Designed miniproteins, single chains, continued (4). Designs and how they scored, part 50

Each design is a single chain, and the fold is of that chain. pLDDT is the mean over its residues in the fold that is shown.

## One batch from the design tools (miniprotein)

Design m13720
Fold by ESMFold2-Fast:
Structure m13720 (fold): chain A 88 residues (1-88)
Amino acid sequence: MSPVEQAMWRLLDRDGDGTIPAELRARVIEYLDKNGDGTITEEEFKELFDKVRNREPLPQKILDVADDDGDGVIDIREFVEMMSRLTS
């Protein structure tokens, strides 16, 4: 598992118990896995990062996944900053 994947899953671990809901993981993978190979690559994460960096609106599917737990909104700024540090 790449450092980028590990960082993303940590950001999605909102209850802090080290476990991300399987449903949330499956939906994120389904959305980011544009190649249909069942894995998320650093290139797929970078594409999402580039969209946020270019001030393009994030797809509603990603926002809906973040809100599935009722925890509120993913901090997109922290996510983008973390991705930038890992891909640099």
Scores: mean pLDDT 54

Design m13721
Fold by ESMFold2-Fast:
Structure m13721 (fold): chain A 100 residues (1-100)
Amino acid sequence: VGLELIAEQLYLQRKHDTAEIYLLEQAIVYLNNKNYEAAVASANRLLGLFPDSAIAYSLRAQAYQNLGNKEVAAKDYLTSAQKFNAQGKTPEALKLNELS
């Protein structure tokens, strides 16, 4: 509730990239502190707002790998690579993100 409310507020008040950076930083902090379940929760919130975020899939994959869910982690790593390639090849992706 609290974190999702904050992310939604940041998305509404500023550019959505601000909410993405906030949630990415939080997921990284949780991973560094070995709080893998909280890292997954943060990545899930980020993916709810930015479903094409390659970085979010990568962070969630790292958390799942550390939780022992290697199969799920592998799928997220693959999705991250696919999303990263799609974002890099489509110049309009940045414009769509600004309008979303």
Scores: mean pLDDT 71

Design m13722
Fold by ESMFold2-Fast:
Structure m13722 (fold): chain A 86 residues (1-86)
Amino acid sequence: MSKKELLEKLKEAAEKLVEAVYKGDEEGIKKYSEEIKKILVELGVSEKDAEQAVENLIGNIKKAKEAGLSVEEIKEKVREIIDSME
C-alpha cells in the first residue's frame, strides 16, 4: 500500500475514532484504535509508540469535547495533523 493510501486510511479511522469517543461507543473506540495502531505500524511506527499515540489521541479528543469543541472541529484538527505527516 502506498504512503498516500495509508494516510487517507488513517484519516478515515481517526475521524471514526473521534465520533466513537463523542458518542461513548466503547466498541467503536476499541475497533478504530486497533485500525489506527495497525496503520501507524505500517507507516513505520513501533507498536509501543503506536499504542501511546492512540492513547494520547483519545485523551486529547476527550479534553477537546470537555472544552466545548464540536465533533467536526476535532475531525478538522486531526486531519490537519495527519496532512502534515511526511
Scores: mean pLDDT 83

Design m13723
Fold by ESMFold2-Fast:
Structure m13723 (fold): chain A 65 residues (1-65)
Amino acid sequence: MEKEKKELLEKAAKKAKERGGVSVEVKDDTVTISLEKKSIEAEEEAAMLIMLAWSLGVKKIVVKY
């Protein structure tokens, strides 16, 4: 993944972790989103990260509960 795209995802991931207990791992063309809590807030933060990753052209997104 391009450096600028990875930096944007990492910045968004930090905010999501603070607000909804969602963590993100970026490896090559794969983004893994892990929900630490089963809550509406965590699901909303995960959904925003999924949309951002798709907009940046990520090839594979994995969501873990």
Scores: mean pLDDT 75

Design m13724
Fold by ESMFold2-Fast:
Structure m13724 (fold): chain A 81 residues (1-81)
Amino acid sequence: SSSEIEELRKRLNEIHREYLTLYETASPAAQAVIESRIPELREITDKFLEAIENKDVETAKEYVEKLEEMLKEIKKEVEAV
């Protein structure tokens, strides 16, 4: 439904905001770690946006959950450097 799509878009916007904050506050070494994950983040984001355009809520939910998990992994990797 449209409301479910709106919720998924809000989740993507939150991921984007957290990612930008993480990058802007990171050391140069941590920024390099974040940058190394950009190609994978772009691929998954593109798949999410494709699912949203197709009104495929289940697939969009799967990809936004993958992005949320990846952001958690990046945060842990950043703390390690």
Scores: mean pLDDT 87

Design m13725
Fold by ESMFold2-Fast:
Structure m13725 (fold): chain A 98 residues (1-98)
Amino acid sequence: SETDKLIEEAERLLNEGIERLQKLVDEAKKYDPEFAEKVKEILDRARKEGEQLVEEMRKNKDLTPEEARTLLGYIRAVIDRAIGEAKKLLEEAKQKVE
């Protein structure tokens, strides 16, 4: 169904977002372990929130394609916010070693 495809897209988007955040954790470790821990906390929150949203999509048997698109949008917003916060912390970590 269209809803099932949107759930698969949501799972893929979340997994790709978490992989991007993990790369930012690994990059931050090169500059400052404390900032790497902060980036890891951002990753862990984003993963938990995103997994919760995917689970809501999967358990709702009456989920419409429109509702699925809305929840997909929420997952995208969670990942975008997390990546933005992580990139800011990475820049701060880089500046600390100057």
Scores: mean pLDDT 87

Design m13726
Fold by ESMFold2-Fast:
Structure m13726 (fold): chain A 88 residues (1-88)
Amino acid sequence: KTVREIIEEAIKLAKEILSDPNAPQEVKDAAKGLIKSLEAVLKEPEITPEIIDGVAKGFENFADVLEKNGLTEYAEKFRKLAEELKSL
């Protein structure tokens, strides 16, 4: 799995969450911010180790927001994506 594939999977999951009309506003705001930052990363000519570290921290921060709001399955998925990035 490439860094780009992991980021694209994260964007897909965040968009699923954002599309739920019942998702809490805190979760929607966090998802929107994450999508915007990840789309910016995909436009970079080179994804550096510093950028990868920032993305992994972004996934963990988003997972914390999801878990706080009872979205434990999505939180676990984002924690796994962060771990995949750290293993590259």
Scores: mean pLDDT 87

Design m13727
Fold by ESMFold2-Fast:
Structure m13727 (fold): chain A 79 residues (1-79)
Amino acid sequence: DTAERMGEENNRLSQLVRDLREALRRGDVEGAVEIALTMHEDLGLSLEFVKRIVRRLGRGTGRPEVAEEVIKRLEERLK
């Protein structure tokens, strides 16, 4: 929502988004899950927000099925 220090976090998030997009493009579910975990655990983004990013990127890469698998595995890894 409100951006105060969002510039720095958004730059880091943009880099993670690029890495996630490449992992999804390659069908690298395991790598994509690790990046998504970093977004959630390291950057403190909500799980709901991370899932939205994953799904959006899945559509953008033409790999929505890979994005759904990533979300499923992300939910299984997060206890």
Scores: mean pLDDT 78

Design m13728
Fold by ESMFold2-Fast:
Structure m13728 (fold): chain A 100 residues (1-100)
Amino acid sequence: MEELIERLAELMGEILKLAYEQMSKDPSVSPEELEELKRLAELSREELIELAREIVEESSVSAEDLIKWLEAVKLILEGREEEGEKKLLELRKRVAERKA
């Protein structure tokens, strides 16, 4: 479980940094949205781990499924949209199969 939380925190940090980099190049993004995203992208490893733990504790979704979701989001942000979408669809299928 702790290893999953650490992996989730790592992915969150990577995604937030990528999102900030992409959004900072888009003039249609509001300054308020950019400042909030910058704040999130600057979170320390310890802060990201705390946030990841809170998300796992409050979420009805498993840490493993959250990691797979974020891996798909990261691929989309990196411009690998088709590969990210495939992973997202596979995750949705897996989650649906687990719900009784």
Scores: mean pLDDT 77

Design m13729
Fold by ESMFold2-Fast:
Structure m13729 (fold): chain A 72 residues (1-72)
Amino acid sequence: ILAKYRATQEAMKPEAEEMLAAGASDRELLEFVAEKFREAGLDVLAAAAEALLAGDEAALAEAKARLAELLA
């Protein structure tokens, strides 16, 4: 999962840099990252980012627990 996460970050980096150069907000960047994680099949990481955007602490805690299971 970590290798796939890093590959996904590298793949989205050029577009993220363009967004930053255009003055994108932290929220807009987080929305972009969540979408790219969904496209890559990193559903647990996408759910965590989406929970942060929504302010859903319970969903974020669940996503973190699932990620810990995947890393064990």
Scores: mean pLDDT 74

Design m13730
Fold by ESMFold2-Fast:
Structure m13730 (fold): chain A 73 residues (1-73)
Amino acid sequence: MEELRRELEEALARADRALEAGNYRAAGAYYGYATALHSLLNGEISEEVGNEMIERFRELGEREEAEFEAKLA
């Protein structure tokens, strides 16, 4: 429970940082990651669905961050 809440806070912080940097694609992915975590915590989705969404959105966010950094270089 507490571990998931910490992960949610981290996901939201990453989303906010991406948004502030103008990386709207990474921000969208991390907000999706946070939404999946929030839905899982509220029992709105199964653990199987929640874990799959968490993995997919996290990977998308990481990829979008890497692409954005490459564009700035």
Scores: mean pLDDT 83

Design m13731
Fold by ESMFold2-Fast:
Structure m13731 (fold): chain A 114 residues (1-114)
Amino acid sequence: HMELTEEERLEGAYWLIFSLARKKLNEIYKEAKRQLEEIKRDVESGKITKEEAQKRANEILKTFKENSKKVIDEALKLAEDNQLPEEVIQRLKDDLTAYSNKKIEELEKLAKEI
């Protein structure tokens, strides 16, 4: 009673793992963005110095990079534990890394506005 092809099963497994990882990356991104926007407001209102704000912004970027790597590593481990082919695991790594890099670029742009 196999209604799915092996290709359809692998594509489904890829999209499930990718979607879960992307959701986690988006949650981390949203929090980092919120923190950067708060720092920007605190500088504009004179609550903190520009130097302190730049230091905090760099710490937020570092934390985002570290947390993003953990999300990607966990997704790759999940794929390995489910015995997905090397090609599918590599695709997952490439796609999640590209997604993470795009979010890093967006956060770095926001940090430069501080």
Scores: mean pLDDT 88

Design m13732
Fold by ESMFold2-Fast:
Structure m13732 (fold): chain A 94 residues (1-94)
Amino acid sequence: SEEARKKMEEAVEIGKEAIEKIEEGKIPEAIGLILRLIGLELDFLKENPGTEEAKKFKELVEKILEEIKKVMEGKISKEEALKIIEEKYKEIAG
């Protein structure tokens, strides 16, 4: 749906911004963005219980959080994380 797509796009943008803040050393700001992303997921799951859209949204957010963690741990570059997040969004939204 249009609503689900818009929320998925919002989640992707929050994830990208969190990664930018990590690279800038702005860890408190990055944590705030991560909490906002988790809140967005919980709200979407509450409003759309048991739906395929909720399952897809959960998979997208879990992937975003996984990539954020890898950047924080120095396991991947910002560019690699952003590419993986974008590819996951295209997989889910397409």
Scores: mean pLDDT 86

Design m13733
Fold by ESMFold2-Fast:
Structure m13733 (fold): chain A 99 residues (1-99)
Amino acid sequence: MKPLPAEEQAELERKIAELRELKERVDEAEAAGRGEEATVELIRFRARESYRLALRQGISKERLREILEEELEVLERLPESAAVREVRRLVEEFLRELE
């Protein structure tokens, strides 16, 4: 991974915090029975961007794996749908890339 300025590393850590907040939002939406499609698309976007940022900004494989595994946990709580299956496959593929 490429070395990064401290400012970029801080930005990456804030991005990780945003993903944790998204998980909280997803749990809330699931409990309310709303926003599942929007939530799935947000998870897809965040997973792709976190993976891309990790490759560019030097985040550890362990940290990225942790984020992706949390995303999978959130997806397992959503009602099964074609969109959920597609995004789950994407996240699982990213996890395989880390091995």
Scores: mean pLDDT 71

Design m13734
Fold by ESMFold2-Fast:
Structure m13734 (fold): chain A 65 residues (1-65)
Amino acid sequence: MTEVQKKIIEHELGIDPDKVTAAQVEAAVRLVRERGLDISAAELGAATGLTEEQAQAILDGVRAS
């Protein structure tokens, strides 16, 4: 993961960048876009290996965009 990607994940999503991979974040964003914002943080976490807190941060970030 690049330094810029780490800074975005930490600052914009409030997630510890050392605890996630770029592939997990990309998979989560893709699932939210494909299924819409009706996907739950628990379902997103189970599908990607993210914690429910990390999945919720991604849902909130996508909604804000």
Scores: mean pLDDT 72

Design m13735
Fold by ESMFold2-Fast:
Structure m13735 (fold): chain A 76 residues (1-76)
Amino acid sequence: SLFYDEIVEKAKELLEKARSLGVGEEAQRLYDEIVKNAKEFLDALNAGDTQAAVDALNKILENMRKLVELVEKAEA
């Protein structure tokens, strides 16, 4: 899925940046959750489970926001 590939790629870019800033351990935890939630989203879409897909998408968005904030705070 293009969506899955883009989300995982962007999360990986943020993880690599976080590692360079010394916050790689916390960023790794967020990255692992994003990958898990992105897989759950695809599995839910393939199963036709709309509620599970929405729940997984919300978790992706929350963990992506946390990862972005972690990187921005480390750059300050």
Scores: mean pLDDT 88

Design m13736
Fold by ESMFold2-Fast:
Structure m13736 (fold): chain A 70 residues (1-70)
Amino acid sequence: KLSIAELLTLLSNARTPEEVIDLLRQMAADGYVDQATADALIERYKRGEISEGEFYLEVMHLLSKYVKKS
């Protein structure tokens, strides 16, 4: 299971949308995001409903949500 810090490092080093997709799938596998949310976001990107930059920001937002602990 990858830590949030490791996932953030991988995201910062991602150069292609495919690397971001792989990261998002890993987040779902590790329980940081539900599978349906991950699949829906990937499908929105593949359908051209969001840009590469928007897809990157959405994944970063998901990571940020799970970093914040009360």
Scores: mean pLDDT 78

Design m13737
Fold by ESMFold2-Fast:
Structure m13737 (fold): chain A 98 residues (1-98)
Amino acid sequence: GMTLRDLGLELRRVTIRTPAGEEHEVTVISRLGPLDAREQEELARVRKEKEAALAELAGLPPEERAVLERALDAVIPSAAIMRASDPEAAAVIAAAVR
């Protein structure tokens, strides 16, 4: 069967911080090398969704907004890779994440 490495992907663990001061360790998917064209298109879409979501939070203090932005930026490339994945690639990723 295919592995993550066969897809040019790896799993990484990153710590994200919430505005409430909570820290969560999350597993993210990274591309070995540059993102492909589909992943770049999904990355642009996820970044636009982030911008829209943060606009809805206009009342959030600047320091809390900055913490939330850093947390989102840590997971955005992983989200783009997942959205760009075909069903076969998605199944391999799901099996690797457990």
Scores: mean pLDDT 82

Design m13738
Fold by ESMFold2-Fast:
Structure m13738 (fold): chain A 68 residues (1-68)
Amino acid sequence: GVAGVRLANGDVVLADGSAHGEAVPGVLLNSKTGAGAPATAVVDAEARTARVTLADGSTAEGTISSEF
């Protein structure tokens, strides 16, 4: 299924929530505009967290807020 990871700034990353501990391709969605950008996520399903790597190489951490 798809996991929604909410970042501290309110943006959401959509990624494959079934792949645990592996980097998976995702999409960063701007919370105000809905604009999409490529991202990579490593999901920790037990902790309900994910580490996100953005296209510029910066990293952010977020919590899993929804699964689809």
Scores: mean pLDDT 73

Design m13739
Fold by ESMFold2-Fast:
Structure m13739 (fold): chain A 98 residues (1-98)
Amino acid sequence: VRERVEEIIEELERKGLSLEELLERYNELLKELGVTTTSREQLEKTLESAKENLPDPAEVEAFLEEQLAKMSELGVPEKEVELVAIRIEIERKIIEEA
């Protein structure tokens, strides 16, 4: 799962997608899965909350790696793997802009 997430992120970076294009793709997948769509503002608030609780960047990365390991153990469908990859890329772009 981790390797597949990394491959998808690398492909998204290679395509040079903007934050807005990534959000559009993310929301399309959420609709396909019957989940509520999100906004840039909601994602920024989530990241601010995460930074407050996990202030060390190394701890944030360790947390994400642990979540990916749990998802792999649960046998996550390919579309959910793609969602996670797009979400990570969006969050990284928001952090870079901040």
Scores: mean pLDDT 66

Design m13740
Fold by ESMFold2-Fast:
Structure m13740 (fold): chain A 77 residues (1-77)
Amino acid sequence: MLSKEEVLEKIEKELKEVGEKVYNNKNLSEEQKRQAGQILLDGMAKAYELLKQGKYEEAIKVVEEAIKEVNKIIEEA
């Protein structure tokens, strides 16, 4: 079982890495960067709510799904 601290560290690290990929990607339009940012914000908000409820596995899954959606935008750019 993962601790809340371990899950938070994993989530924050993965979101930071994807956020940096979006920010530094010169092939993405301003609109695509805004869309990706919104997906990450929505994923983070849902994950933090799940973490407050002790639903660590679900929190990780929500973040992974958000990251996957953002990576699809990056790959299609």
Scores: mean pLDDT 81

Design m13741
Fold by ESMFold2-Fast:
Structure m13741 (fold): chain A 93 residues (1-93)
Amino acid sequence: MEKLREEAKRLAEKAREAIKKGDLEKALKYIDKLMDLGEEAFRRGDLELAKEIAQEVKELGMELLKAAGKDIKVINRAIGLILRAIGLILDVE
């Protein structure tokens, strides 16, 4: 689980930097990987880490949605990530 936490932190930081630079496709790639780690943490029984990662994905997805402008593909993918994150948060509660 410690390796998952470190990788999650790294992916979240990379996603934020990609959003700041306007590289939304790169940000999506990092957030997708981060969400996969959250789901892996849940499967392994680390509910606290799964919830922490899911909350991070929700925040990043909302930032990405604000940055997307009129890019429907980015908007749809950001909404999908936010919904996946909310679902995982509800599953751990």
Scores: mean pLDDT 86

Design m13742
Fold by ESMFold2-Fast:
Structure m13742 (fold): chain A 83 residues (1-83)
Amino acid sequence: SEEDLKKKMSEIRPGDIVVDRNAGKGRLLIHAGQRGAIAIGLERDEKAREEALRRMRKNHIGNVRIFSDEKKADEEIEKWKKL
């Protein structure tokens, strides 16, 4: 729900690892990135993913990755959890 999303967004702290396997247009992940979290997403819809990547560029966010492939998303999650 919108309320659940807002609650999740409010709890994000710098250095957190935030994973969204239904990233959509990146609302949660971009907010996480702006708060200094490492944000990893999966989105198979090309247009939603392109909009998320556009928003990342507009907001100068370098700590967010959004993947179209589940295996690549899982590899990125594993990489960050080992740090």
Scores: mean pLDDT 81

Design m13743
Fold by ESMFold2-Fast:
Structure m13743 (fold): chain A 83 residues (1-83)
Amino acid sequence: ELKEAFETYRELLKLQEEYKKEVEADPSSVDKQSEELQKKYQENKPLIQKALEALQEEAEKKGLSDSTPEEEVKKFIEEFLEK
């Protein structure tokens, strides 16, 4: 289930990045992008929340806090999601 949640979350992030590229090429697509992302999020909300809870727990174990530099937090999240 956690692996499935991470795969779903990673898929959502890829979709978001693809839509950003589409919007850069055609700005009129922004409304469609927002609707499709919201639909994906709502359909997979329990799995996404479970992935975020696991990510938060692991971040706390690594000693990450509100005072941790943003670059370090981003690197941690990227490495965590790639496993």
Scores: mean pLDDT 67

Design m13744
Fold by ESMFold2-Fast:
Structure m13744 (fold): chain A 83 residues (1-83)
Amino acid sequence: MEEEKKAALLAANAVLTATARAGPEAGREAMERAIEWVREHYSEEAVRAAERAGREALERLAAVADDPEAFEAAAREIDLELA
């Protein structure tokens, strides 16, 4: 449970940070790197948690990437969920 939560937070936060800085493709790359790190250091369940959280964050941000106001709102909502 604890590793799953940490992995999910790591992946979602990596996606949020990279997508906010450099767009959805950067977010996808950050997600892939975070998942690789989790696979090497945590359990298989943690990998699944990271994949789910990262993908959900990326999908939410990518869906509104062309709308700056909606993007800021989605990014803020995700950031609050991670806190």
Scores: mean pLDDT 82

Design m13745
Fold by ESMFold2-Fast:
Structure m13745 (fold): chain A 95 residues (1-95)
Amino acid sequence: ALSPEEVKQAVITFLKEENIPVTPELESADLSTEEGRKKTASLVLNAFVEHLEVSAPPNKEELINGLADVLEKAPSVEVLLTHLQRFKTYLENLK
């Protein structure tokens, strides 16, 4: 599995490459804890929603928990980036 720091840097790099703003709160997030991963997932979801100018998803809790699980268990940067891209695409397709 990726270290918490490797996961955080991959997330930040993905957001920057997609021209999605990275907040100081996200940069200081602790991905070594379950609560920190859920907080990071929530921040990423909110950043995607704001950047894509889409409606807030009705299944927000499920999406946060799913992304937090990916942040914990992704075996490689490539797998993590694939999940982030799919998450973004899912939100883009919400009306």
Scores: mean pLDDT 83

Design m13746
Fold by ESMFold2-Fast:
Structure m13746 (fold): chain A 118 residues (1-118)
Amino acid sequence: MEEELKKILETSKDPLEIAKALHNLGVIYFEQGKYELAAKYFEEALKLFEEIDAPKAEIATAYANLGLVYKKLGEEEKAELYFHAAESLVETIKDEKEREKAEKVIEEAKNGKAVPLE
C-alpha cells in the first residue's frame, strides 16, 4: 500500500490523484506514530487540494486529519484551528449526504482515527 501510493506520486499526472496519495501516505505515517511526517504529508496534500479547487469534502478531510495530528503533537491551539476550518467548510456543503459524510469524518478524526480518502 505505501509502495503503491509512492508509485502514484512518481507516475500520475492527475493533481487530484497525487493529492489523495499524499493524504493517504499521511494516514499511513500517522498509524505508524510518525506524527511530524504525517503532518508534512497532510499539509502538502491540503495545499494541492486548495490549488486545484478540490471537492470540499476532501479539503475538509485534510483539515480534520491535520487537527488530529497536531493534537497528537501537543499543539492544541493549532489542532483547534484545523478542526474549526474543517467544520466551517463542511457547513458550506450544499448536498446533504456529502455534508453528513464529511461531518462523520470530522467526528472520527476528533475520536483519534485518521481518515483516508478513496
Scores: mean pLDDT 88

Design m13747
Fold by ESMFold2-Fast:
Order: C-alpha cells, then structure tokens, then sequence
Structure m13747 (fold): chain A 89 residues (1-89)
C-alpha cells in the first residue's frame, strides 16, 4: 500500500507540473496542442483523486492500482507528444 501511495503521489505531482508547463507554453505560443496536453494532465489528476477516494471508501487497493496505471499511462502519452512537438522544425 505504501509503495502504491508513493507512486500515486509522484504521478499526481508530475501531472500537475506538466499541466502548469503546458498552460504556460499555450500562453506563449497560442498552439492549441499545449492546451489539450494541459487539460489531459488535469483530467487525469481529477480521475486519479476520484479513484483514491473510492479505494479509501471501499477499502479496495485495486482502485489505487488503477489510479497509478492511469497516471503513468497519461504521463507517457504526454511525454511522447512533447518529443514529437520538439522534433518538428
């Protein structure tokens, strides 16, 4: 449980940092892809927090596993899209 909670906290922190970074990039560039990436990160955090609440309520660690998996998948997708954007000249 402690390891899952640590992974959940790390994923939420990473997604919050990505959301802030991409909102700033959107303000600077006007590129709607950055706004979309920021919204994806924010939506993932909201869903992860809901899964955490369900895990606490139901005493079911499977919801924590789902939250961690969602966070890690969303981070990977956002980082892949970032690399694609940075490679386009």
Amino acid sequence: VAELLAKLAAAIERLQKLAKEYRELYKKTGNPVYLQLAQQAEDAVARMLELYRQAVRDRDTRHLEEAVALGEQTIAKIEEEKKRLEAEE
Scores: mean pLDDT 83

Design m13748
Fold by ESMFold2-Fast:
Structure m13748 (fold): chain A 64 residues (1-64)
Amino acid sequence: MAQEQEELKQKIVDGAAQLARATGDAAFALAMARREIEELKDQLSEEAKRETLEQVERAVAAIA
């Protein structure tokens, strides 16, 4: 199983949600998550990158 990839995905999503709650800045949280995904792109499949970004967008939107 891609356990490490799944953990990275969840960490990025959770981090973005926490950052959005702490700062009240959804755009900032989304930008930080996008940067994290790009820095970890070699450890994430194309599908995992898209899923992570979509999950971040939904989580951040739910907070805003």
Scores: mean pLDDT 77

Design m13749
Fold by ESMFold2-Fast:
Structure m13749 (fold): chain A 75 residues (1-75)
Amino acid sequence: GSTDAFIAEARKLFREALREGRRLLETDSVEAVRQRFADTRARIVARSTPEDQRVTDVAVRMLEDALRLLEEEAA
């Protein structure tokens, strides 16, 4: 169903965000990770329509969850 597809996309975004974030931690700083994630959130929100709001909210949450784990890894 659409809910299963939605969850799969959210999980994919989370995994991709963690992968890119870990790469940035190896080559740059935790601040660079925060900035990259802030820019990604801004782009997702800017593309949102009222019809897409639920999808946008989950995407933002997945990025926030990934950032939290990356900040913990950097500590």
Scores: mean pLDDT 78

Design m13750
Fold by ESMFold2-Fast:
Structure m13750 (fold): chain A 100 residues (1-100)
Amino acid sequence: QVQALVAQLKKVMEEAGKALKLSDSTIKRFQDELERIANGEVSVAQAEARLSDILSELQFMYLAQKSEFSEEEAKKIEKLIDQMSSLAIQVVDLMRQQSE
């Protein structure tokens, strides 16, 4: 359920992080945060906040480096971030529906 969506989100996040040339430690930190959500270790509100923080950090890093990317690279990164945003909404909505 939530774990399957988080697994997909982790994959897209890793792709976005690598495209943005993020450090391995930053990517691992995001993976660890997503794993806590998948394992039910956080409330819905905490999951929403953590997902928002991850997306904000990725968007910040993209904007900071945007001039260094080709138009093709920029479009690819934007699609990955959009996909993550969509998946994050689905994770939070599913968690809310489960009434935990």
Scores: mean pLDDT 84

Design m13751
Fold by ESMFold2-Fast:
Structure m13751 (fold): chain A 75 residues (1-75)
Amino acid sequence: SMEEAQKLLAQAKALIAQMKAAADAGDVDKFMAILKQFEVVLQQLIALSKDNPELMAQLQALVAEVQAIVKKVFG
């Protein structure tokens, strides 16, 4: 449902904020633990984005943001 998608989007955004904080602190172990949680939420959002191009566009933006953080931590 759209309500479930909104809740999961809020959770994904909160996890991204936590990943940024862990990256800024240099805490790679914490970063990896949060990234695994984000991957679980992302899989649920991908399932809900089936036939919803607006939700899929939001997911692509979130994935790009996470990829930028990963590059900052490991690049």
Scores: mean pLDDT 87

Design m13752
Fold by ESMFold2-Fast:
Structure m13752 (fold): chain A 69 residues (1-69)
Amino acid sequence: MRQQTLQSLQDSLANVREQAARRIAQLRQLQQQHRDTEGDLYAQQQRREEEGGRRAVELLERSIQRVEE
């Protein structure tokens, strides 16, 4: 049971990192294309995604450590 929980948490961690990276890359591309109209909005969303991703990773890493105990 713990091994399945650990794998699930590790998969979630990898998924969160991948999704955050993809979304940030997409937002950068949109900012580049729409710099004269919506660039600032996409820049602000990039900051939120970066911060949220960092905190989500930290929480998942803590959860993994607790399961390993």
Scores: mean pLDDT 74

Design m13753
Fold by ESMFold2-Fast:
Structure m13753 (fold): chain A 83 residues (1-83)
Amino acid sequence: SILDQTIAQLQKIHEKMKLIMSPVQQFLWDSLLKNIIDSMKKGKEETSRAIDLLEALASFQSDEVRHYLQEMVGLLRDYIAQS
């Protein structure tokens, strides 16, 4: 399904992003990814709120982390458009 494919792509981006993070940061971002996936399963409005949160968080991150978060936002926007 498009949901399963999008989740798999988000997880791949997340794995790459975690390579530049501390263990504490990894734990926090694991929790955030879980919340994003839960939002995707609930519906489009919840997913849109998760996108808004990611965009807000991206503005306060390093360039490298921001790049990965922007990739995740793009995938989530495509998911909403296709679902």
Scores: mean pLDDT 84

